Designed miniproteins, single chains, continued (4). Designs and how they scored, part 106

Each design is a single chain, and the fold is of that chain. pLDDT is the mean over its residues in the fold that is shown.

## One batch from the design tools (miniprotein)

Design m15670
Fold by ESMFold2-Fast:
Parts: C-alpha cells; structure tokens; sequence
Structure m15670 (fold): chain A 62 residues (1-62)
C-alpha cells in the first residue's frame, strides 16, 4: 500500500531527490511490518538515486 514500483520510479524521476526521499521515507515508516520485506524487494528492483534508497531503507529498518 502506498509504495509501488511505478510510484517509486515516478517520484524518483519527477521530483527533487530530497523531496522524493522525504516523501517515500514517510510512507515507508507508516507501513505494517508485514509489508516491509515487499518494499525492500521493490527498492532493490527499481533503479533509484542513492539518497532515496538510503533514506527509505533506514525508515523501513526503524
């Protein structure tokens, strides 16, 4: 919910990297624990800027 491969790609390409990182990290922090592995797999699959990947993974691990 909220984070999909399509949304990750769109946000990374259409928005400022810092804004994209903040928005996706906020979404990731709200995810139920059961959905976190799925989102981690999406982040590995999608080619994202390093700052976006780092911020989102940190939020998922918190």
Amino acid sequence: SGITEESLRTVAESLDVRLAADLLAREAAKLPDEQKPEVIALIEKVDLPEEVRRRVLAALRA
Scores: mean pLDDT 74

Design m15671
Fold by ESMFold2-Fast:
Structure m15671 (fold): chain A 65 residues (1-65)
Amino acid sequence: MRKTALAIVLALDLSGKKELTAQEAYEITKDVVPVKLSDVEALMKRLGKKRVTKEEALAFAESLR
């Protein structure tokens, strides 16, 4: 999960958007980082959100340390 959360942070940085859906994050990172759409969707489900911000993704990644 931590690698998936960091991949979402990378997607947010690359896109310049404040928030992304699981599909948007996956499409941006899939060619750069070995991430699965199912793992991104599972992370969004754990956050209880349809869209995630960089701050939320970073906080989640840090919580998994």
Scores: mean pLDDT 78

Design m15672
Fold by ESMFold2-Fast:
Structure m15672 (fold): chain A 110 residues (1-110)
Amino acid sequence: SKKEKIIELAKRILKLLEEIRKIFEEAVKKNPDLPKEVVKEVEELIEKAIEIVEKAIKEGKITPEEAQELNDNLLKVYELLKKYDPEAAEKIKPLIEEINELLGEMADLS
């Protein structure tokens, strides 16, 4: 069913978000001069992205507004990491691209 496909796509996005979180945790360990406020902002952006996806798994749907918020949050994470750890940013870039492709597939299932 369309709902089951949305749930499976959302589970794949959740796995990619967990990978992004792990890359960020390693970046924080490698960069002791990373501002505490930036660390908190990135953590909150990732947590909000995970909340959106967990809700999509529970409900079997995602709204266009929720999908846009998820994409905006990930773009902000990428831009912040690019400033402080360009290597970590390059590692998350393909994960963000895959998430955007999966979000497109979810939208097509309406």
Scores: mean pLDDT 89

Design m15673
Fold by ESMFold2-Fast:
Structure m15673 (fold): chain A 99 residues (1-99)
Amino acid sequence: VPKPLSREEAIKLAEELLKEAQEKGNDLMVRIAKAFIKMLNDPEVSEEELEAIRAALLRVKELFDKGETSPEAIAPPLLYVFFVGGPEFAAKFSVYLAQ
């Protein structure tokens, strides 16, 4: 397993994903990347929740780089974040995804 991303590395990766998603016109991936950036910059997010976000972001980036951007491919890493954070965290993440 590769070394976990630092918070700063994760933010940079999410910003890179946002830029590439915008260049490809993938509105779903733009929304997902923006949600990750907001969560990584949220001071109320715990270290356990940050670790889940980092892992999910890395997986989403891998899938995006492979061209696997269907909702079915992206759903599992996003559901992992919901599972780790619990219902309140899942609600907050869903609000970020809807923006």
Scores: mean pLDDT 76

Design m15674
Fold by ESMFold2-Fast:
Structure m15674 (fold): chain A 60 residues (1-60)
Amino acid sequence: MIKVGEKSEKVLTLERLLANAGLIPESEVTGVFDEERLERFAEATGTTREQLIAAINSIP
């Protein structure tokens, strides 16, 4: 499970994939995931917050 504000390698992996795809700037690759970032990433990817959390939890 991921917690908001926690530094996670799963979040870091997701952020790197999004940055490589041009969906977020590399300056947002921090490994820290908060509610504001969750909403921005969901909007940038065209997904819901629930779908984005599920995607993060699917990363080993």
Scores: mean pLDDT 70

Design m15675
Fold by ESMFold2-Fast:
Structure m15675 (fold): chain A 75 residues (1-75)
Amino acid sequence: EGSLSEAGRRLVEEAQAEADARIRELIAAGDYEEARRLLAETLREVRDRLVAEGLVSPELAAAMDAAVAAWEAQL
């Protein structure tokens, strides 16, 4: 199924840790709209890197695209 490789999981974990720190700073500053935008951008960057490095299946890449688009529609 569309599971990430070990390298893909590491990439996601690293990106999540970096994004979490930055998003928390924006929330603490009261910049909720910018925090939401940064989250959407981070999700797209992670997807692009996973595809570019061959760390994700085509099925998972398509699912990630759909998930990001659905989340952005809620902004």
Scores: mean pLDDT 73

Design m15676
Fold by ESMFold2-Fast:
Structure m15676 (fold): chain A 71 residues (1-71)
Amino acid sequence: MSSEELELLARMAEAIAAGDEEEVRRLAKEMRQRFPNADDTPVKQAYLYYLEGRPEEARRIAEELRRLAEE
């Protein structure tokens, strides 16, 4: 994955952890336009953690994705 793709996935996971539905929708549209074949599995996992009442775990996924984007 490109660093730009990982950064966008990290931003989506951050928005999910924050419960910011508008930002998630905006970023999802950007992802589909720029990276239509992106593996969104980490974002889906972040969403599941959020639904389980564990937004801190969703935030950790975002942190890991952001770290990978910076390597």
Scores: mean pLDDT 82

Design m15677
Fold by ESMFold2-Fast:
Structure m15677 (fold): chain A 66 residues (1-66)
Amino acid sequence: DEAIQRAKVAEAAGRRLREAGVPEEGVNYVVQALAQGKSPEEAARGAAEIAGVDEEKVRRLIEEAK
């Protein structure tokens, strides 16, 4: 199921972001965005805007979680 795969990727991405020191508000945004089917690019952009982190770093960590 694509929904189950999205949930697994979202959880794995959240763990990597937290391990990399991304603020919790940014982590929560990425997890919710990915679970809703948003792209890694959209999730990273939103997290960068909310938490003031590097968008490219967040996008890379999301891709590493796949």
Scores: mean pLDDT 82

Design m15678
Fold by ESMFold2-Fast:
Structure m15678 (fold): chain A 99 residues (1-99)
Amino acid sequence: SKIEELAKKIVEEESDLLEEYKDLTLPADHPLVQALRNGDEKAVLEFLEKALKEPPYGPYKRAVLLALRSAKRLIEEGDEEMRKALEKLGILELVESLP
C-alpha cells in the first residue's frame, strides 16, 4: 500500500521523537484521526504527502505521528472500528508496532 509505504517512511525518519510522542495524542475529532477512523485513503494520503514535503520535525510530520499514537491508544481501548479502518489502510501492523 502507498499509505503503508509513506507512513512507515515518516515513522522511520522521526523514530527518535516517537519516545517523546508516546504520551501525546490528537483529539478524536482531529481531521487526520477522523480520516484514519473512516478509512479515508484520499485524506490520509494527502496528509502523508504534505508531511513528506516538510523538513524534518515539521508540523504535518508531528500530526501524522500523534494521529498514529491516537489510533494505537483507541485500538488498545477496544475501538474495533478504528482497528478495521487501519486494516483497510494497510497500516494496522505499523500502528501496533509503535513504541
Scores: mean pLDDT 81

Design m15679
Fold by ESMFold2-Fast:
Structure m15679 (fold): chain A 67 residues (1-67)
Amino acid sequence: GRSLVERIAGLSEEQIRELARALGVSVSSVRRIRKRARAGASPGEITRELRREGVEPEDLESVLSRL
């Protein structure tokens, strides 16, 4: 499958809204993280940014697998 960074970079606006709703974070936060992924951020940097928003890797993976 695609890497975490590729999956985040490839999110549509609809998928961003669904991810934000499921994880309890703002749409603007998810959009900012997608922008970082598109700019070449590492998986570790993306995971760190998500943890600042209160998102654990297990919760992220669960939601991404349903998109």
Scores: mean pLDDT 83

Design m15680
Fold by ESMFold2-Fast:
Structure m15680 (fold): chain A 86 residues (1-86)
Amino acid sequence: AAVELAREGLEAARAGDAERGVRLLEEAVRAARREGAPRERLLRAEVALGVAQIGLGVAKAVGGGPEFAARVVAAGAEAALEALEA
């Protein structure tokens, strides 16, 4: 569930939907916590989520555009997926 949600978040971000990407990553981290993922994986996934959230926030605040937001969220999603699959 957690890995699948992170993968869906990555796909959403790659398709240009940064907001859906962040929502799916938030769900992935919550799922990983419920599934009892090791602390190290959770911390790495939470850091990756934080980067995605900051990137989306910055894009909205400074007008970085949807492409910039999507790229940052995709990078965060890739990091979260790698952390959760390890």
Scores: mean pLDDT 82

Design m15681
Fold by ESMFold2-Fast:
Structure m15681 (fold): chain A 71 residues (1-71)
Amino acid sequence: SPAMEEARRLAREIAENIVKNTDLSKTDLEAVEKVVANYLIDKFKDKIDPATAEKEFPRIVREALEEVLAK
């Protein structure tokens, strides 16, 4: 869906910004994942149902952070 693609793009942009400006430990990564996922759930609440957002966004954020950190 267009809304899910927009959420994935925004998650990637946020992840890139965080990684460029912060050195992250594994504990910090888990905390960052929760904050960013919650931000996206609230931002997309009118476009994506909360159950789908709560299920998908933590994974999307984690994958984005892992991909950016691997570069």
Scores: mean pLDDT 81

Design m15682
Fold by ESMFold2-Fast:
Structure m15682 (fold): chain A 68 residues (1-68)
Amino acid sequence: SDQQLERIVRETEKRLEELVKNGASETDLHSVLVDAADRLRAAGVPGDQRREAMLRLSQHLFELLDKR
């Protein structure tokens, strides 16, 4: 559902923010994105919506890292 998609994205964004603030490794950040992709797939989110969500998460991570 759209609500489950938004929940997964929001929780992942918050987790990325916490990890970047705490100086997490690229491996840790990558693991969070892999987990998000797996959660979206398990939730039955269609491929086009999963791609959009992963692009959104990647953009958010880029913005967090750019503020260093």
Scores: mean pLDDT 85

Design m15683
Fold by ESMFold2-Fast:
Structure m15683 (fold): chain A 78 residues (1-78)
Amino acid sequence: KEELQKRIEELKKRVDELEKKIAENPSTPQELVDSLKDIRKAIEEAEKLLKEGNYQEAERILRDVESDIDRLEKILKE
C-alpha cells in the first residue's frame, strides 16, 4: 500500500522540521522533546509493520502519530 509509505515519509519530514525548531528554541520544555522521541519510535514501528504487510495496524499508528504531530505543531506555534 504505497499511500502508507508516502504518509510515513511526510511524517518523517514534519518530525525533522519540528526537531530543528526545538533545537533552535532554548525555552522548549523537556516534555516536548520527549514527545517527539516517542513520535519517532511510533513512526519506526509503523514502517516495520508496513514492511511486514500489517497495513491495518500501521494505519492505526500513523493516525495516532498525525494527531500527536498536529498537537506539537500547535503548541510550538503558541
Scores: mean pLDDT 80

Design m15684
Fold by ESMFold2-Fast:
Parts: C-alpha cells; structure tokens; sequence
Structure m15684 (fold): chain A 74 residues (1-74)
C-alpha cells in the first residue's frame, strides 16, 4: 500500500527520464523485489510504463484533459 504510493510518487518526480527499480528501492527503503511488485501493479493499472532501457516512467499525466479553467472573465 504505502510502497505503491511511494513508488508512484517517485515515478512522477522522475518524469520522462525514468527511474530504476534500484533507485526506487533505495528511496523507499524496501527491497527491489517489493518495488518490482509495486511497479507491476502500477503497470497493470496503467500508471507506469517500462522503457526499453529497463527504467520506469509514469503513464502520461492525466491533468483532467478538458482544461477546467477555460472560462476566465477579467
């Protein structure tokens, strides 16, 4: 639970540059195996993508793509 949230946050911080399982394990204080499980769950949910170099990036940001603040009257 907390590991998945921490991994998701760290993926977001890394952005398109990506982050490795080792870096995530060091940042979260858990084993690479635990991080791998968290990454697998995030990948299954469409929240993380494994790159060709083995790094993980967050899924494209979903900033509520409809531009909620578009009616600006000033």
Amino acid sequence: DEVIRAVSRLLGEAGDAGISQRELAEATGVSQATVSKALKELEEKGLAVRQKDGRYVPAPPTPESLEAGREFNL
Scores: mean pLDDT 71

Design m15685
Fold by ESMFold2-Fast:
Structure m15685 (fold): chain A 74 residues (1-74)
Amino acid sequence: HMVEQARKEADTLYDEAVKAAEESLEAGARIVQRLVDLAKEHPEVRQVYLDAAQKAVDAISEITRKRVEEKRAA
């Protein structure tokens, strides 16, 4: 309902997605799906959740790149 509440929820899920992706990329992707589902459930603040989902996807891509670098070093 409240945009401020939606932003706090989206920020929390974004942080959880990034942390989960550091352990498992698939776990991070599942949390991104939760953000997309919340956007569908709350159309009045849909953009807030979709923006957070896109940001999480971008962050997961960076984690993937870092893992490729670590694999080359190992």
Scores: mean pLDDT 78

Design m15686
Fold by ESMFold2-Fast:
Structure m15686 (fold): chain A 97 residues (1-97)
Amino acid sequence: MEEVIEKTIEELKKLIESISNEKAKEAGEKGLEEGKKIVEKLLESGDIKEAEKLIEEELEKMRKNPEPLPIEEGAYEFMKTTLILTALLLMKEEAKK
C-alpha cells in the first residue's frame, strides 16, 4: 500500500514540475501536501467510509459549480483529490484480502 502511494506522489510531483504556470504549480504543490496529510490519517485509521465521504464531498462541489475551476484552484483540488482517491482504492483492495 505505502509503496503505491509513494509512487503516486512521485508521479504527481513530476506532473507539477511540468506545469508552466507558476501559480498553478505552487497551488498543485500545496494540494499534494494537503493530500499527503489526509492520506496519512486515512491509512492510519483504516476508515474507508471517511475516504468515501471526502470523495463524495468533492463530487458534490463539482455538481454545485459546473463552471471550470480557476487554474490555481483546479491544480490544488486535482492533486489533493487524486491522492485521496488512490488511497481509497488501495484501502478497498486491501479490505478484499
Scores: mean pLDDT 78

Design m15687
Fold by ESMFold2-Fast:
Structure m15687 (fold): chain A 80 residues (1-80)
Amino acid sequence: MEALEEALYAVLLPVAAAEGFSEEQAREAARRAAEEIARLVAEVGAEAALQRLDDAADASSDPRESALLRRVREVVRAHL
């Protein structure tokens, strides 16, 4: 959990800063994202969870959101 949370924090921090959120808000977002990903993996399995992240990235009309989701997916894959 800590390794995934820290990796997600590193990915989310620059996005949060660009949107005017604090470092504490970015860390809380990373913690919640790690918890949500852990629950999704427990519910549907690692392969299906990674596929849902890929599907979300492909469905996004915002290239920045697609790039962020693909980066999140690679971080999640590395920690499963």
Scores: mean pLDDT 80

Design m15688
Fold by ESMFold2-Fast:
Structure m15688 (fold): chain A 65 residues (1-65)
Amino acid sequence: SLEDTAKEFVKILKSLKNEDSREVLLKDWLKQYSEKSKNPAETVTRLKKKLLELDPSLKPVIDRV
């Protein structure tokens, strides 16, 4: 499910200690996931919202992408 995929990704993202590395990984993940969508912009917005709901501490990196 989207929730399980996002939850697993949050764990990976939080294992990175460097904000630049987190930004690069998040950008790549959003791109890979949204490429499968008929509406990439809407999919990106939905994914960002889901990540923020799962872990609000990710807001700084989410706001950068």
Scores: mean pLDDT 82

Design m15689
Fold by ESMFold2-Fast:
Structure m15689 (fold): chain A 85 residues (1-85)
Amino acid sequence: RLAELQQERDRVAEELSRKVTILALAEGQITEEQARQLGLTDAEIAEAKAMTPAQLEQLRAEIERLIRRLEELGAEIQALLEAAA
């Protein structure tokens, strides 16, 4: 139902936001202080700094999957709203 899809969308968007911030820190695009301001924990910051190239590739693939899931959820929500109107 619509409310369940909206809750899942919000959860996926939150996870995507965190993973994008982790990737940006790991690739040196932002500072540790900026990562903290964006809501990363000290544990997440330490993990990002210790990431191997293989883990970075896995993280990029996961971000791509989350983006696709967010697009799917948006389409399902839109279809339900149109059906209800």
Scores: mean pLDDT 83

Design m15690
Fold by ESMFold2-Fast:
Structure m15690 (fold): chain A 68 residues (1-68)
Amino acid sequence: SAEEEARIDRMIDAVPDDLKESAAKVLEQAAPDSSNPALIYRVAARLYERSGKPEEAEKWRQKAEELA
């Protein structure tokens, strides 16, 4: 939803730019053990996108969509 996307953007903006890629890697590894893997993969994808990794972002965006 638009509200969920806005919340995700705010959470991503709270992560320092130099840590966004590292945060994305931690989230992708933790996603399978979370209560909402699809949401965690979407957050990881956006962190990768913001860190200049569009191919990695698309990979995890697709993974999130498959689980939704």
Scores: mean pLDDT 81

Design m15691
Fold by ESMFold2-Fast:
Structure m15691 (fold): chain A 84 residues (1-84)
Amino acid sequence: AEREARIAELEARIRELAAQARAALAAGDRATAAALVREIGRLEVERLELEREEIMARYGWSEEEYDAAVEELRAYYDALAAAL
């Protein structure tokens, strides 16, 4: 289905970016690694949004609780990139 195909594409892209970020860190290119981590964060949020209804049902979350979890995920990747 369209959603499953998009999730698979996002997961493949995230894996590719994670490999590139690791290579950049190994080369001492912290700026490139930080940019890649921020891009991974954006794609992870997009993947989460595609599963919004399923995630909310699984955890019994309200829309407000789900939105708070998404903001925490964004903050996590921003902090990770800033630490590089």
Scores: mean pLDDT 87

Design m15692
Fold by ESMFold2-Fast:
Structure m15692 (fold): chain A 71 residues (1-71)
Amino acid sequence: MTPLERMRELVEQLRKAIAAGAPLDELRTLYRELQRVADEVIATGSPEEREEAVKLLNEAQALYDEAEARR
């Protein structure tokens, strides 16, 4: 699995966890892992992969912020 593929998997896991009403600590763990993998893509990826990583990170941040605000 590439770091970018891992980011896509983590965004889907975050969405599913939010839909399932997972505890905020679980959502935070997923979001922190997503940030870590994003840093890896930015450090090692192509310009195109970096742009996709930023897009995925922004999407995950919006999802996490909304979920946190609802708790």
Scores: mean pLDDT 83

Design m15693
Fold by ESMFold2-Fast:
Structure m15693 (fold): chain A 75 residues (1-75)
Amino acid sequence: MLEELLRVAAKLLAAAAYLVLGKKHKDAELLQKAIELAEETIRELEELPESPERRNLLRAAEELLREARELLEKL
């Protein structure tokens, strides 16, 4: 389980990097990649047992997904 959480956390960090770059450059492709990775992160987290770490990662992924979608809609 811990290794699964770490893999999912790494995916969320990648999504965050794409969000930051997509926002800075107003790049739809980078924002789309952030959305894809955030959606994958949420899906994978939902398959894991409930834990504080899972709840924190889900919240972070959901906020990232929301911001990425809002930025994409403004392009």
Scores: mean pLDDT 85

Design m15694
Fold by ESMFold2-Fast:
Structure m15694 (fold): chain A 82 residues (1-82)
Amino acid sequence: NAAAKAQGLGVSLLGLSESLPSQIITGTAATGGVTGLKKVLKGVTNSEIKSALETIISLLEKSAKVSELKPAATGVLNAASS
């Protein structure tokens, strides 16, 4: 379902943010993540998950720092776990 897919993407983004500079995440690795998150967002009816995904998409599109990506990814994971 959409929540499980969002959780999986959140875990992947968190792992990447710890291993790679934020510019690589936003430039290359995050391109797939943003596209995937936008697809998930269209299917999400849970307002908490939707808000968390919108925040992550916004941060990634702004070439966010690793410190900003970590909290956003955790937010998606927490919302998906609810």
Scores: mean pLDDT 54

Design m15695
Fold by ESMFold2-Fast:
Structure m15695 (fold): chain A 65 residues (1-65)
Amino acid sequence: MPLLSQEELRELWSKLSAADRNAVLAAVHATLEANGGTLSPEEATAVGQRVVLEQVARREAALAA
């Protein structure tokens, strides 16, 4: 998945509900724990960006239904 720009990530983050933001943080934390407590900044950023995009896509799909 292509990485988001910092500006795009900030905009998407601001549009997320508190529950969606908590889901992003939980996913990063779960990946960190699964890897024995070690993630590179790039790996953590990639997981966070992917989950943000998934939450946005899920919200848009729900609105389209």
Scores: mean pLDDT 71

Design m15696
Fold by ESMFold2-Fast:
Structure m15696 (fold): chain A 70 residues (1-70)
Amino acid sequence: MSEEEIKKIGEELAKRENVSVSQAIEAVKFVLDSEGVFTPEQVREFAKRLNISEEQAIRMLATAVELLSK
């Protein structure tokens, strides 16, 4: 996937989840690295990295999976 495509998906995710584009891009990259399948431990690590709640992390990652599976 190109950097341009990652940026476009990140911008759409940021708009849907009301988060920064930088946080959204991190979610897109995390999903790509995990091929859309991630463990509770990976979700917790992601949440800690972005200083967000696990609930916010789950929502962001789920939305990233949906946008990437389009």
Scores: mean pLDDT 80

Design m15697
Fold by ESMFold2-Fast:
Structure m15697 (fold): chain A 93 residues (1-93)
Amino acid sequence: SLGDIPEHLRELYLEIEVAVGVVELIMGVEKISREEAIAKLNPEMRALALAGYAYRAIERKEGREAALAFLERLSRLPFEEWEPLSLEALEKY
């Protein structure tokens, strides 16, 4: 639940969840792949969506603590560094 997320990460956690929701909506409406849906987004929304999928992949494989550590790392970096790190996580998991 949101209450299990550290307070300083809650806004970022909600932003990545919203971005993933937008991608899932585009996929469902347009009947396209996740990769095609993400390509339709602006750079900031792409960074958030990829971070959200990476967070979910890490949480499923290594648990919430590892996923939160990834989110904490991203929170200290500019958006242009998020996509490469998120793609690395998605390729690994």
Scores: mean pLDDT 88

Design m15698
Fold by ESMFold2-Fast:
Structure m15698 (fold): chain A 90 residues (1-90)
Amino acid sequence: SIINQVSLLIRMVGDDTQARLYLEKGDYDSAKKTITEMIKLILDNISNFTPEDREMVIKLLEKMLDLAKKNGLEDEAKKIEETIEKVKKS
């Protein structure tokens, strides 16, 4: 439903914001955990995405990928790239 989709997107945006705040503070361990949980949330809900949801999620992941690369989080960057490809194929 629209309500469930909005709630999911709000959680994803919240996780993105929290990961950015952790990186700004130099808390890389908490940032990595938050990124991992966001990826799990996306993958667990991938079959429920509309085309518009998919576009928004890809855009969010691409921004997170850029952030991960800029902060030297190479393992997280690879997981984000793999997640983008899975969302595109869904």
Scores: mean pLDDT 81

Design m15699
Fold by ESMFold2-Fast:
Structure m15699 (fold): chain A 66 residues (1-66)
Amino acid sequence: MSAAGAILYALAQGQRDLSALVAELRARGVDPAPLEEALERMKNNPYNGVPEEVLTVGQELVEALK
């Protein structure tokens, strides 16, 4: 599991503050729409079965937050 995937899973479960992450993404000029799409996909797929496309979005989030 990647750190990015763990962050997306935590958001899908409501464990992380989504508004704080969206604000950080916007501050860095990153579109938050892929995050919202990834969260919807994760709601329908368990974390242990996370699609590669969702992990790609998570990697972009980690890059944007660095």
Scores: mean pLDDT 59

Design m15700
Fold by ESMFold2-Fast:
Structure m15700 (fold): chain A 68 residues (1-68)
Amino acid sequence: MKIIKGVISAGPAELVGKPATVITDGDEATLLSQPSRTTSLVVKGKIEGNTVTITIDGVEQTVVITPL
């Protein structure tokens, strides 16, 4: 298990520049972010390096985390 804290440097426009925490277990990842005051995002996906592949509303999205 690893915890990566950073900023989303690439991905959906609403998430870019937002702080994120990624909890990894092998190739599984849980992405935590708060893109707005009223919206909290907790999604499971796959991780490869600093890239997390997640599904939001049935659409596959790729998110790149820049570690702090």
Scores: mean pLDDT 77

Design m15701
Fold by ESMFold2-Fast:
Structure m15701 (fold): chain A 97 residues (1-97)
Amino acid sequence: ELERMLAFIEELEERYPEFRELPSKELVPNFYDLIPDPLSLGEIRARVEAGEIRTATELMRELTTMVMNIQFVFPEDSPLYKKAVEMEKEALEWLES
């Protein structure tokens, strides 16, 4: 499970490099005020490595939270919003595999 989850996160980091790290305060100054649990792929990977995320279903919940955070902060017509939706679709397909 751990190896499979880490491999998938690595694939997402390669396809969606903009989501590897949290948005900078310069780019989105109010991000941390708007988002109570800010998540990036890097943060999710760290939680998997620490044993805080143990199943594919738990990983999907964290990925969905990250996508919802991006959708809350960024406009629906923005590239980041669209990429977040695309990434969530890939995660759902991976969960079913």
Scores: mean pLDDT 77

Design m15702
Fold by ESMFold2-Fast:
Structure m15702 (fold): chain A 67 residues (1-67)
Amino acid sequence: MKKYEKAANFLIELAKKYLEVDPERAIRLAESLKKLSDIVYPENPELAERIKKAADEIIEEARKRLS
């Protein structure tokens, strides 16, 4: 449903903002996004894959910034 897409987009943007100020919080938000992608997958696999990819990219960038 469209509501999950809007919620996912909001959380992705929020996690990206935290990448700049608090990378550890960005990782926690991205892990929550990965769980959301699993919930969304049966109803909308394309949206779920997009959420998962964004979350993985955020985690990778955050870990790089914490190194």
Scores: mean pLDDT 82

Design m15703
Fold by ESMFold2-Fast:
Parts: structure tokens; sequence; C-alpha cells
Structure m15703 (fold): chain A 73 residues (1-73)
């Protein structure tokens, strides 16, 4: 289980180039590992429905959650 408090502390650095909407959605899943199910839930919340944008978001979220796991284990 990830340290949610520590993950929230490093989130602005990890997501410095991300939209505010993406930051808010990622905050909802702090303390959890990356999963395709969570990535699809975030995509749905952001209104992303096309396959290309979904694939890009999944790749970005996988990188973000791996960095959060490393910085806030």
Amino acid sequence: MLNKEKAEEVLPEVLKNASEELKEQVKKYLGHEYSEERAEEIAKALGITDPVSLAVLKAELKEVFEKLKEKAP
C-alpha cells in the first residue's frame, strides 16, 4: 500500500505538466497501484473515449503511478 500523504506531497512534481483535472483524478487513487481498470475510470471521468487518447493516458498514468510508488512506497 502506498503512503497516500507522501504521494500527495510529490504529486505536483510528478504531474507538473498535467492538467488540473488529471491531477484531481490521480489524487482520488493515491495509495493504490496502477491498474488498467483505474486508468479507464480516470479516462471516463475526464471524458476520454477515443482509443488513441485512452492508450496515451494509460501510458502516462502507468509512468505517474510507478513514480509515486518509488517516491511514496
Scores: mean pLDDT 70

Design m15704
Fold by ESMFold2-Fast:
Structure m15704 (fold): chain A 60 residues (1-60)
Amino acid sequence: SDTKRKARFLRISAENSYFLGDGLLKQGEETGSQRLRDMAEQNYALGEKNKAKADELEAK
């Protein structure tokens, strides 16, 4: 169903957001860049939001 496909896409998007967040956090810590740390937090928040949406779509 379209719902299952959307949920899978959201889970993959969440995983990618966490991966990007980890990379940005590491670079921010190594360079002392607050901007990169803020971008990492935004990516983690997006990941959590997409995971929650996927969970809702899979709950019938």
Scores: mean pLDDT 87

Design m15705
Fold by ESMFold2-Fast:
Structure m15705 (fold): chain A 97 residues (1-97)
Amino acid sequence: MSAVETFEQGLQAFQQGDFKRAAALFRSLLAAPEAELEEVVRLYAERFPLPDEPGPPSTPAEVLRLLAEAAEYLAQGDYEKGLELLYEADRKAKSLL
C-alpha cells in the first residue's frame, strides 16, 4: 500500500469518527520514505484550509506525528488536546509549502 493510499484511509477513518483507526494509519506513515511523506503533506494541504501564517520550521514526519497524536487524543475523548495538536499540525504543514 502506498503512503498516499494509507493517508487517504486515515482521513476517511478520521472523518467517520474512527479516531483509533485513523491514529494507527497516520502512525504507520512515519515508517515511509521522506519523499512519500512530502507528497502526503502536499495532499493534506490541498484538502484542508491551512492557517494564513506558517508555524515554526518542521518536517513531513513531524506533521504526521502530530496528526497521529491528535487522533489518539480524540479517540480518548480529549477533544481540547486533540484539536490543539491538529492546529499545530496545520501550522507546521503550512511551513512546508
Scores: mean pLDDT 79

